Designed miniproteins, single chains, continued (3). Designs and how they scored, part 96

Each design is a single chain, and the fold is of that chain. pLDDT is the mean over its residues in the fold that is shown.

## One batch from the design tools (miniprotein)

Design m11535
Fold by ESMFold2-Fast:
Structure m11535 (fold): chain A 75 residues (1-75)
Amino acid sequence: MALEERVPELEKRAEAGDLVATVTLARIYQALGDEEKAREYYQRVLEAYDKDPVAASQAIREGFAEADRLLAEAA
């Protein structure tokens, strides 16, 4: 499945500080019903937003778009 293949790459990118990957993971886990993991990644997004709202807002838009595309492909 495309999601299962992409999740490890996204996790590695998020750990390296890629906020787009962090947002993408939060939305994917939310859609899959993994509320605990979704909450963890959304908390990281919130912390990033608190430091730089402009950069975080752009990453949120891009991450949601990427997550929606991956979820649509998996449906």
Scores: mean pLDDT 80

Design m11536
Fold by ESMFold2-Fast:
Parts: structure tokens; C-alpha cells; sequence
Structure m11536 (fold): chain A 58 residues (1-58)
């Protein structure tokens, strides 16, 4: 969980800075796993999903 949370935070920073869809998808996957495992991580999962959806829409 800790490693996944670190990867999510780093991935979100890169996605926001570069607008990279690949980084957003990777971060979303990690965030969803963390959210499923730990309820406290769910807000990260929800936020990452929104960023990924926005990037896919254009």
C-alpha cells in the first residue's frame, strides 16, 4: 500500500505537469488498488479517475 500510494502521488504530479495519458492511467490503476485495499485512500482513487477521464475526453 505505501509503495502504491507513493507511485500514485508521483504519477499524478507527472500527469498534471506533462498531461501524459499513460501516466494518468498507471496512477489510476494504482489508486484504485489502494482505494480497494484501504478506505482512507479512496479520495485519491476518485481524483485519479477524474484526471484520467478528463484526459481521455480531450
Amino acid sequence: MDDSLIRVVQGLGRAAQRGSLDNAIESDRGAQIAGDTSPGARPFADRTRRITDDLQRG
Scores: mean pLDDT 65

Design m11538
Fold by ESMFold2-Fast:
Structure m11538 (fold): chain A 61 residues (1-61)
Amino acid sequence: SAKVKEGEEYLKKGDEAFEKGDYKGAVKYYMKAVQHYVEAGDLEAAREAAAKLGEALKKLR
């Protein structure tokens, strides 16, 4: 679905931001990925995106 594809696109942007050390950007994109996966009903993908969000949040402290 379009929501799954949007989630994948945001997840990729989050990964790219994380690799560059842009942890604030990674948090923003991972949050959007979680939202899109939840709206699509893809709870497995949402959990994976949420785990990455948690990793990015740890880098801000």
Scores: mean pLDDT 86

Design m11539
Fold by ESMFold2-Fast:
Structure m11539 (fold): chain A 61 residues (1-61)
Amino acid sequence: MSEEEVIEELMKRLGLSRRQARGLLTLLKEVGPELAKKYAIKVGKLSEEQAEEIVELYEKM
């Protein structure tokens, strides 16, 4: 799965803008999926299921 495909899936599944989706992908690369998941839940107000979906999409890159 390409980086652009992950960005588009994040936009579609989470209702994020392209800029927000790209920022989240950068965060995943810099701090890893564990910290990015915690950030998405605590700061992004995403559900546990939505945060898990983010990690799954990142792992398919």
Scores: mean pLDDT 76

Design m11540
Fold by ESMFold2-Fast:
Structure m11540 (fold): chain A 66 residues (1-66)
Amino acid sequence: EKEIEEIKKEILEVAREILDAAIEAGVITEEEAEEYLAALEEKLKAASKEELEEARERLKEIKAQL
């Protein structure tokens, strides 16, 4: 349980960093970023531990390319 919550927190933190960078670059608006985060939070509530681990890996990969 706590491990799953920790993974979710990491996913949201990385996603927020990516979105902040995109806003500063003019790629998306702040409103679009908030909508994305809200959708991501809802998706994470229904996700399995395996899906959460895959999402974390994916976001880390995306951030590394920035």
Scores: mean pLDDT 79

Design m11541
Fold by ESMFold2-Fast:
Structure m11541 (fold): chain A 65 residues (1-65)
Amino acid sequence: SMLEELAKKALLEEFKKRVEELKGDPEKIKEVGDKFVKMALLAGFEDIAKEMEELTKKVVEEEEA
């Protein structure tokens, strides 16, 4: 569905904006990442949930290093 693809893109884009707003706070980035992953899973967007989980992990590791 084209509406489903637009919803996936919008969710991922909003997630990236929220992570950018929280730069310098890896604990909050992890919390926000967990919430977005749960929202994607509830919507049935398993592919986007995995992508957001990987991005959260990478950003947290980069900020802690």
Scores: mean pLDDT 84

Design m11542
Fold by ESMFold2-Fast:
Structure m11542 (fold): chain A 85 residues (1-85)
Amino acid sequence: MADEYLKKGDEYYKKGDYQTAAGYYYEAAMLYLSQGDNEKAAEAYKKLSDVYKKLGDTSSANYYLGLSYELLGDYEKAKRYYELS
């Protein structure tokens, strides 16, 4: 389920298909959040941020990195990245 989407994201990221990787990482994050797995959701959002960096979308990259830090309880880093998005 969520782990399958995360793995699919990694496969497409390795191929350089960043748009498809973004979709899978986003779905993985949503599924992990629905399960209450904030640590895995944060991992998926961080991978999604890395995808947007590859796509040159700095705004989205900073936003998803902010979400990752928020889920890990690092509110000061989360705030900083949200202000940069």
Scores: mean pLDDT 88

Design m11543
Fold by ESMFold2-Fast:
Structure m11543 (fold): chain A 112 residues (1-112)
Amino acid sequence: MLKEQIVEGLERMAEDELEHARLWESLVPTLGDFARRVAEMERRIAELLREAAKAVEDGDYERAVKLLREAAELEREHGRFVADYTGSQLPLDAGEQAVRILETLAELVESL
């Protein structure tokens, strides 16, 4: 039950990141290297989330926690990068919220 919900949640989060990456890739002709880098960050986060989901399925909770914390750090870097480009606080706040969600998921995985 909880394990399956974590796996499904991580897979949905990864798919959302891939949808965002596709959106940013479509903006490359307009925003150039900035949009390309944002898309690359989101694809990397998606990869980590999918690897974490598989680690949870396999019962490798130590690896899952490590991957989730790596994804959290990339979310923070992503929020910072977008905030620096836009001059907006909103990407920083969104990044920190994503970090809190991923750290909470890591704690839940540690409890399995």
Scores: mean pLDDT 88

Design m11544
Fold by ESMFold2-Fast:
Structure m11544 (fold): chain A 57 residues (1-57)
Amino acid sequence: SGIEAAVKLGLSLSSEQLSEEAFRTVIAYALESAGVEPTEELIEEAARAYREALKKK
């Protein structure tokens, strides 16, 4: 839930393809905004969810 919300927020903030580093920064901010600590593990999981969402298109 929190990770899915962070991915959606990241997609809403940028209409262009983000580099992995830029995406990690956006996701860390989104997680903090949702009240979740932005650990490296959660950021990697969100990045993976983002790639899977792109594949489902």
Scores: mean pLDDT 67

Design m11545
Fold by ESMFold2-Fast:
Structure m11545 (fold): chain A 68 residues (1-68)
Amino acid sequence: PTIEEIAEQIVKETGLSRESAELIASLVRQNPNISAREIAEKIKEEYGEEVSLSTVRKAIRIAKKLLG
């Protein structure tokens, strides 16, 4: 699947913005061991959005499952 397809699934299941979902998909593809905290910090830095760690962890699980 493309990053865009993974991001669409993340948006559907979490309600995160497409921009945040695409960032999560890209970061997980680049580093599967990346922490939810690090991702949440990057989302805040890039988009000014505060996201719960539980939501980020769910998005990471979705991305990992689809990236396989």
Scores: mean pLDDT 87

Design m11546
Fold by ESMFold2-Fast:
Structure m11546 (fold): chain A 58 residues (1-58)
Amino acid sequence: FEERARAAGAEVDEASRLELEGLRAREQGDLESAARHYEEANRLDPSPALQRRIDEVR
C-alpha cells in the first residue's frame, strides 16, 4: 500500500518535470520535442490539459 502510493507520487513528479521540459522546448520553437515531452507526461499522469498541449504542438 505505502510503496504503491509512493510510486504513484513519483510518477506525478516525473510527469510535472516532463511537462515543464515540454514547455521549454515549445518556447524554444522545438515543437517536436515539446510534443514528445507532453506525450510522455500524459502517459505517466493522463490529464485533459496535457492532451490539449499535445494537440496544440501537433
Scores: mean pLDDT 73

Design m11547
Fold by ESMFold2-Fast:
Structure m11547 (fold): chain A 77 residues (1-77)
Amino acid sequence: IVVLAVEALGKIGDEAAVEPLVKALEHESQSVREAAAVALGEIGKQHPQKVEAALKPLLQHEDENVRLAAQFALLGI
């Protein structure tokens, strides 16, 4: 359910989806983090400056998995 919600937010492509998707990158589930990274990459193609600004703090996150997910999202832009 969480993965499906994250994918739906990415397909909407709305800037308002950026905050929930950034939160999803911190989720304990690898599948949720991967779905959020893909969704942020899709939104970033339409709003690169907004997504990049939101992801920069996560590149310094204490959790390596969160940092990798943020990097993956940036590669999608």
Scores: mean pLDDT 74

Design m11548
Fold by ESMFold2-Fast:
Structure m11548 (fold): chain A 65 residues (1-65)
Amino acid sequence: SDGEAGDDAIAAAGAADPAAAQRGGETYKLHGNVGGKRGGAEAAREAARKSGSAGALQASDIAEK
């Protein structure tokens, strides 16, 4: 289940590039705006899927501790 270590590095690299992070957020914000109130929760869940390795990074940090 910790096979996401490599994917986490890619996610971290994307976070270091604000342009890439901004594009992702901008797309979700547009879809959420169209979906309205309910779209907000779905957009957040979709964003979590797009950056799924963020959860793996958190789990890895806990395992290290």
Scores: mean pLDDT 47

Design m11549
Fold by ESMFold2-Fast:
Structure m11549 (fold): chain A 73 residues (1-73)
Amino acid sequence: EVERLGEEAARLAAEAARLALEAERTGSEELRAEAERLAREAERLFEEAASRLSEEEREELYRRVTSAALEAG
């Protein structure tokens, strides 16, 4: 379950970053709002996964999620 939550958080973070870039290019407030919604959802899933992990595992998950967002954005 934790692996799946972390993977989903990373995927949503990447999607949010991608939509944020598209919103910036097009000036779409709707895309910006959607990007913010997905970013908040990714954060919620990250916190849920992280609450079940050790400090070291939490740091690794954080790096994975942030890397996914940076790669997409």
Scores: mean pLDDT 79

Design m11550
Fold by ESMFold2-Fast:
Structure m11550 (fold): chain A 59 residues (1-59)
Amino acid sequence: AAFTEMVVVADDPDFLAGLQALGAGDTAAARAAFQAAAETSASAVNRTAAQEALAYLAS
């Protein structure tokens, strides 16, 4: 469920930093933050979401 997934990812500071950087138009900072979340997050949901965000930014 999208709402439950959003609540889970909101607890990851690196993923939140990536979303904030995207909102500001800073794709380089967003990429770095999502890469950190994909590598270090304890949550599989947060890691998958970060990997998907990185794929989106690469396209």
Scores: mean pLDDT 71

Design m11551
Fold by ESMFold2-Fast:
Formats: structure tokens, sequence, C-alpha cells
Structure m11551 (fold): chain A 63 residues (1-63)
């Protein structure tokens, strides 16, 4: 389930639908908080939105 939600997040991010992508990544992380790939993709999505402080916060989570 968590992997499926993260894949949906990737699809929305590719479409430029960053708010939808963020929602799917957050749902994936609620199911699996150790899903580092989802943290990394969430960080990248915030970076593309220009929210650099949130991007850095989530990059730390992706370690």
Amino acid sequence: MAKFLAEMGKIYAKLGKYEEAIKYYEEALKLNPDYKEAWANLAETYRKKGELEKAKEYEEKAK
C-alpha cells in the first residue's frame, strides 16, 4: 500500500500537480515512516515548489 501511494505521488509530481503529489507521499509516510524514498521525493517536490526550508527538513528525514 505505501509503495502504491508513493508511486501515485510520483505520477502527480511528473504532471506538475505538486499538492496532489504531496498528499500521496504524506499518506505513504503515515503507513511507513521509514520509507526513505518517499521522504526524498517529498523533499524534491517541496524544492520544486520553492519551499526550500521544508525541502531541507525532509531531505534530513530521507537519510
Scores: mean pLDDT 82

Design m11552
Fold by ESMFold2-Fast:
Structure m11552 (fold): chain A 99 residues (1-99)
Amino acid sequence: MKEELRKRLKELRLEAEVIEALLRIRIAVAKIEKDEEKKKKLEELLEKARELLEKLEELLEEAEEALEEGDIEKAEELLKEAEEILERLRELLEEAMKI
């Protein structure tokens, strides 16, 4: 159980890092294309993503502490909340990919 939850925590963190990187790449491409409208829309999405990424990292840190303490139930609950935030991040990335 602990090992599975630790693996899940690492997977969630990695996916969040990939989503942030992809959003930043999209903004960089828009800057190269000199598309100011596309750039502004992508920067607004990145700002929303940053708020979600901060909440996600807080939940992941709390989950890591709960695992360290042996509180498996608390870790599972925190990881479920983290998965909900990650789903919102995926939606923002999907919106960015349409721009």
Scores: mean pLDDT 85

Design m11553
Fold by ESMFold2-Fast:
Structure m11553 (fold): chain A 91 residues (1-91)
Amino acid sequence: SESARQKVEEERKRYKEEMEELEKAKKEAEELEKNKEKVEESEELKKKYEELKEKGEKYERRKKILEEASESVKEISEIVTKLSEEKERQK
């Protein structure tokens, strides 16, 4: 159904946007870490750094899950290919 396909596309877009936001937060945390002494002198910068660091850690965790899922998808693709080849050999 078109409704189910649209829902899947919306979920994929949402996940992509969330991952892009988390990656941006990681890069911003790395920039603040380069000037950590200056960050420690400012309570606002310290709080911002801690928030961005937490988002960066979430990005790394999700990236690992996606890498593991990608390996599983490759294994499934190889199985599907082998099944297709066996089916062609029976002709």
Scores: mean pLDDT 76

Design m11554
Fold by ESMFold2-Fast:
Structure m11554 (fold): chain A 87 residues (1-87)
Amino acid sequence: ARAEAEALAKQAHEAAAQGRWELARALYEEAIALEPDAAELYLELGRALALEGRYEEAIAYFERAAALDPSLREEAAEAIAALRAQA
């Protein structure tokens, strides 16, 4: 499960690097389905959504990441503030 989620996240990162946002999002969503408590995956999906311009969805994922892992709270809050400033 964790190994499979990590492999999917790596594929998603590679897809995002190629500008294949729909594929990257689908792969991150699949990784999250395997490891729904892996807060880092929610941050990565949020970043991909933000790059697509899907700010409202990105904010929701950043909030979820911060709720799952308090160590990510500052990073998530910074990302959310930047996106809300654009809205």
Scores: mean pLDDT 82

Design m11555
Fold by ESMFold2-Fast:
Structure m11555 (fold): chain A 68 residues (1-68)
Amino acid sequence: MSEEELEREILLALGRIYKSIGDLLASKGDYESAIEMYERAIRLFEEAGDEEGAKEAREKLKEVEEKK
């Protein structure tokens, strides 16, 4: 695996982790912390070139902002 592929995999894994933490926080009503986690996930997915992951995280962010 190339160094570039490894970096991309790390960014994708971190994006997924932050999105999952955001989902957990949102489920507990901690919308402010959930928003922060989704914003981090969006940046990581964008850097990894995962537009679908970034889009999902943005949709989650918007949903949580509407509940706040």
Scores: mean pLDDT 84

Design m11556
Fold by ESMFold2-Fast:
Order: structure tokens, then C-alpha cells, then sequence
Structure m11556 (fold): chain A 64 residues (1-64)
């Protein structure tokens, strides 16, 4: 479910596993497109924390 993918994305972000986090967030958006707004918020947050630019760019792409 979208909620399960969001929980797994959150855990992956906390662990610094950006690849797994982005993939779980992508799957959550596939089940619930309204979560594109969540991807935009996460992208801004991670950019403020100095996350890799490619990760931030991929999250922004998911928000579109």
C-alpha cells in the first residue's frame, strides 16, 4: 500500500539509503499520485541538509 511504501521510504531516509528511499516513494506515488506533494517537500528538506544533488533532482522529478 502507499502507506507501507511511505513507512519504508522514511526508514530508508533515516538510514541514509537514498536509493531505497526514492524507490519506495516512487511506488507510493504510483498508488497515490497526491503524494507528489510529499516528494516536493522531501526534496526541499534534503537539499537543506546537503543531500546529494542527484537525489534531490530525482525527488523533484517525482514531484512533477
Amino acid sequence: SADEHLREAGRAFQAGDYEAAVEHLRKAIEEDPSLRRTAAVVARYLQSKGAPEDVVAELRRLAE
Scores: mean pLDDT 82

Design m11557
Fold by ESMFold2-Fast:
Structure m11557 (fold): chain A 83 residues (1-83)
Amino acid sequence: SEASKLLKEAFDLIRENPDDLEAVQKAADLIVEAGRRLAKESPVAARMLLRETDRLVEEFEKQGHTEAAEALRRASDEIRAAL
């Protein structure tokens, strides 16, 4: 599915470039697009994505990556708004 493809790209960006703010911001944008699609197609999958995104926010905050965490938090908020 398109959502799965977007999520793979997003999580690959985060895994390969965790210290690159621009890469994490791009990943956050991809998570928003995937989450909006999932909110319409599978609300259960969208809620699972929210849980995973919230965990990433906590992890980035604990590591001191405040701006990256903020980008991911905004992605989470936009997905919640679509549900």
Scores: mean pLDDT 86

Design m11558
Fold by ESMFold2-Fast:
Structure m11558 (fold): chain A 65 residues (1-65)
Amino acid sequence: MSKEVALEIETVALGWEAGVSLKVEFKDDTIILTGDEKDKEKIEAVYKEMAELAKKLGFKVELKI
C-alpha cells in the first residue's frame, strides 16, 4: 500500500472514531488536515496521532481549522 493511501485511511478512521469530519489533502511531502473550528479539541487529538505516523513515513502535517 502506498504511504499516501495508508495515511488517508488512518486519518479518516481516526476522524470517524473521534466523531469529526476531516478533509485530507496531499501536497508534495505534506499532509493537510482541514476541519471545523467547533471540533477543534477533537481535531487536535487526531492531528497529534497523525503527526507521529506522518513523521515516521517522511511527511509533514499541517492543520487548518
Scores: mean pLDDT 75

Design m11559
Fold by ESMFold2-Fast:
Structure m11559 (fold): chain A 67 residues (1-67)
Amino acid sequence: MAMVAQIALILKAKENGGEVTPEQAIDALEEAGVPRAKAEEIVKAFMEEKGKTKLSIEDALELGKRF
């Protein structure tokens, strides 16, 4: 699971010039087979913990490990 989530998030970040919004991250995770409610919970918790409004490729790698 974690590796699939990491790959999905990294690909989305690459498509969007090296960073993604929380909404783009949630959409990418849902497309990869993560339930939207779970994706929303984990992404929002990560963003609050890091104090960020967007995810870099490095953030995507770390976030994906939580799945």
Scores: mean pLDDT 80

Design m11560
Fold by ESMFold2-Fast:
Structure m11560 (fold): chain A 59 residues (1-59)
Amino acid sequence: APPADLAERLADALEESASRIEDPEKREELLKLAEEIRADPALARELFDAMVAAIRAAL
């Protein structure tokens, strides 16, 4: 899939996660991150790789 597809999916997931967070400061941080990812799709790939690495390290 092109990088823009990953950026869109990750941004959508962050926005959906933000809707479930009751802390307005943390919600704002996730929404801001989603906007940054949409502005720079290359950032989404780096963040996705870092997230996958963190999940694997936690297992």
Scores: mean pLDDT 73

Design m11561
Fold by ESMFold2-Fast:
Structure m11561 (fold): chain A 74 residues (1-74)
Amino acid sequence: SSREALDRSFREDLAAFEAKRPEVEEEIEKLKKELEEAEKKGDKEKVLEYKRKLLALEIVKKLYEGIREALERE
């Protein structure tokens, strides 16, 4: 069943994310510090790079948090 395969895929992805959650949160904090330093140096290219990386990680985190909340509702 395609539904069973999709459910398994979501659960596997969520479990993989939960296992990596502390690393993702640490990477976000590291990137925030690197962004602050790049802004202090006036490095516009690095500022844009770190902002893009932060946005990508925050979107992924919010997506998995939303999936978890939806699953916790049943």
Scores: mean pLDDT 78

Design m11562
Fold by ESMFold2-Fast:
Structure m11562 (fold): chain A 72 residues (1-72)
Amino acid sequence: LKKFEKVAEKLKEKYKNDPKKLAVGLYLVNLIRQGKSLEEAEKQAIEIGKKLTSEEEAKEAAEDAKKLVEEA
């Protein structure tokens, strides 16, 4: 629980000026909380994120969130 809160805080700080990238990163974190694998969460976050922003921005946000989850 505490670990995911810290990841969410780091994402909010990094993407404070980019709410769409923040949404993609938080979506990935929520998928991991639901029991999805890192690979599945990343794929789903990119799929949703590219509709919200762009494929490149979605991949960037998902990769950042994945690294923060792995580090935590």
Scores: mean pLDDT 81

Design m11563
Fold by ESMFold2-Fast:
Structure m11563 (fold): chain A 111 residues (1-111)
Amino acid sequence: MEDLKKAIEYLKKAIEAVKNGDFEKAREYLQKAFDLLRPYVPKEVLTELSKLPIDEREPFLQKLIDESKDPVLKAFAYLELARIHLLRGDFEKAAQYLEKAVKYLEEALKK
């Protein structure tokens, strides 16, 4: 649970960095949050993502969000969507996805 709280802190810092136009810091905070969440993600999900080109990852991540009951897995998928949108320069959508990732991690902490 401490790892999830730390991931939430890094995601909130990433959102602030995006809003301030500090995209290098945003990327660093997202990587730290990713590393903290990675142990909670099924190995099969990580393996499938590693096989997919970036352009094909969005439909897979959306399916994880729609079909999963695990709030940590939903948060991970939203974090990865935010990373993809940051790379495309869509900072508003990136921030929105990060805010959803935070909400799902906060939900996970209630259980």
Scores: mean pLDDT 85

Design m11564
Fold by ESMFold2-Fast:
Structure m11564 (fold): chain A 62 residues (1-62)
Amino acid sequence: SAEEHFERGLEALAAGDVGTAIEHFVEAVRLAPDDAALHARILGTLRAAGHEGLAAVVEAAL
C-alpha cells in the first residue's frame, strides 16, 4: 500500500539510504496520486531531513 511504502521510505531515510527512500516515496505517490495529506507528509519529511532539492523533484511529479 501507499502507507507501507511511506513507512519503508522513512526507515530507509533514517538508515541513510536516500536512494531507497526516494524509490519508496515515489511508489507511495504512484499508488495514491490524489492523497494530498500523504504527499505533504513525504515533502515535509524530505525537507526536515535537509533534502530540499529532492523534495522539489518529488513535488514536480505531483
Scores: mean pLDDT 84

Design m11565
Fold by ESMFold2-Fast:
Structure m11565 (fold): chain A 59 residues (1-59)
Amino acid sequence: MTPEEILKAAQEIAKDTGLSPEEILERVKKRLEDLLKKYPNNTVIKKQLEAVEEALKQL
């Protein structure tokens, strides 16, 4: 997913949950960081983490 798609998804989840898009993205970031700690050479997790970090910068 692109950072723009991730940001849009976070905004939709925020509307349904009452959380901010930033809080949702921070939770996703934390989950991906935990996964990357277990699988440090997994390029898919690295790319997903980078995309979430870019989405957070757009907020």
Scores: mean pLDDT 80

Design m11566
Fold by ESMFold2-Fast:
Structure m11566 (fold): chain A 88 residues (1-88)
Amino acid sequence: ALREAVEEAVRGHYEEAKRYAALALEAAAAGDEETALRYFAEAARHLAKAAEAAARVAEEAGDEELARIAREGAEEARRLAEELEKQL
C-alpha cells in the first residue's frame, strides 16, 4: 500500500533527523546554542530529504495531491535549515 511504501522510503532520513534533533536538544540543555543550531539544521535537512522521498513515491503511485504536499514540506524544511544556519 502507498502508506507502507512512503514509510519505507523515508525511514533512513527520518531516523537521522530524530538523531540530530536529540543531539540538538542535548546541546541546548547544556547551553551550547551554536551546536544546537547546527544539529537542528542537520535534522531539518534530513526531514527535507525524507519529504522528497515521500514525494517521489507518491508521484510514482499517481497520488498528485500527496506528492505536492510532500514537496511543499521538503521546501519548508530546507528553508528552516537555511534560517537556522543564518543564526550561526
Scores: mean pLDDT 86

Design m11568
Fold by ESMFold2-Fast:
Structure m11568 (fold): chain A 77 residues (1-77)
Amino acid sequence: LTPEQREKLLQALLRGVNRLHEAYAAGASPEEIRALRDELVAELTQLGKELGAPEDFIQALVDALRRVADILIEEKA
């Protein structure tokens, strides 16, 4: 994985986290946050595979995104 490809994946993760946080702040329901989480996880996984990222790296980013979403969902449930 090149430094540029790694940066793209990290930026994608940060954008995903920001989108989840903005949805939470805007009053999105737990169901809406869950749907957004699933969409963002799929997008991040696909980008990682397209860039040839190691499975462990993709998994770590996906797990981080899921954890943020799950915390936000738990707070709204």
Scores: mean pLDDT 85

Design m11569
Fold by ESMFold2-Fast:
Structure m11569 (fold): chain A 72 residues (1-72)
Amino acid sequence: SSMQEKRRQAQELLRRAEELLRRVEEGKGGPEDLDEAVRLAVEAERLVPDDIEVHIQASFILMRASVLRRIL
């Protein structure tokens, strides 16, 4: 796949992770959704390891998941 296609796939994974975090923030999700969001963010970074923007977005998702896990 082209680097552009891999970046698009990574961004889609990050969008799915963000949706899972939002569900937990709304009180409609639990620890399994946090685990899935973390796995998606890590997969996005692995797919495009040199993409700084993807790395930053994934880092914010991982931070939010960590905070949510602490208060569940």
Scores: mean pLDDT 88

Design m11570
Fold by ESMFold2-Fast:
Structure m11570 (fold): chain A 68 residues (1-68)
Amino acid sequence: SPLAAARADIADQRAMDHRLLDNLYEKELSKAKTEEEKKAIEKHYQDARARVDDTHARVLASEEAALA
């Protein structure tokens, strides 16, 4: 079904976006020299992951509404 295909595509894109963020997070964290820098990096990537999840949830809701 079109909705099942959309869900699969959205899930794949979310997984890809999370992998990219995880790679960037580990890279930046490895360069952090202070606990303050580490906390700032952690917060930045927590916020970024939440934005990715919010975006994918909205896209999914939009597709479900369009295919209803």
Scores: mean pLDDT 85

Design m11571
Fold by ESMFold2-Fast:
Structure m11571 (fold): chain A 72 residues (1-72)
Amino acid sequence: KLYLVTATGLTEEQAEELVKFAEELGGKAHIGKGSTYTVVVTGLTEEQAEKLKEFAESLGAKAIIDEIPEKV
């Protein structure tokens, strides 16, 4: 199963660090900008998603893990 991690409340520098870490894990990362930065990472295993969530939270972000339903 693949998982998605959404992290919110990031600065630009924190979002870049999270993207680099996600890519090192083999995930695919997208950055969104509002009043703070949001990073959405897909293509993670359960273990990779937990590691990414812990890293995001260590930066002061709020992170949520969701399962990606893959069909076909």
Scores: mean pLDDT 79

Design m11572
Fold by ESMFold2-Fast:
Structure m11572 (fold): chain A 60 residues (1-60)
Amino acid sequence: LKELVLELTKLQFRRIALETEIEILRKQNAPEEKIRELERELEEVKKEIEELQKKIEELK
């Protein structure tokens, strides 16, 4: 349980970092390819967070 909570926290920080980076890149008119790559990574992180949250709830 403790390891899962730590992993969830790491994923949440990664999500915030990616959201912030995407926002900065959009404001700077960065290449659309780079923004799309980060958006795909963000979607993967969101899925991992959802799966891990479900797993933690099942262990309670």
Scores: mean pLDDT 81

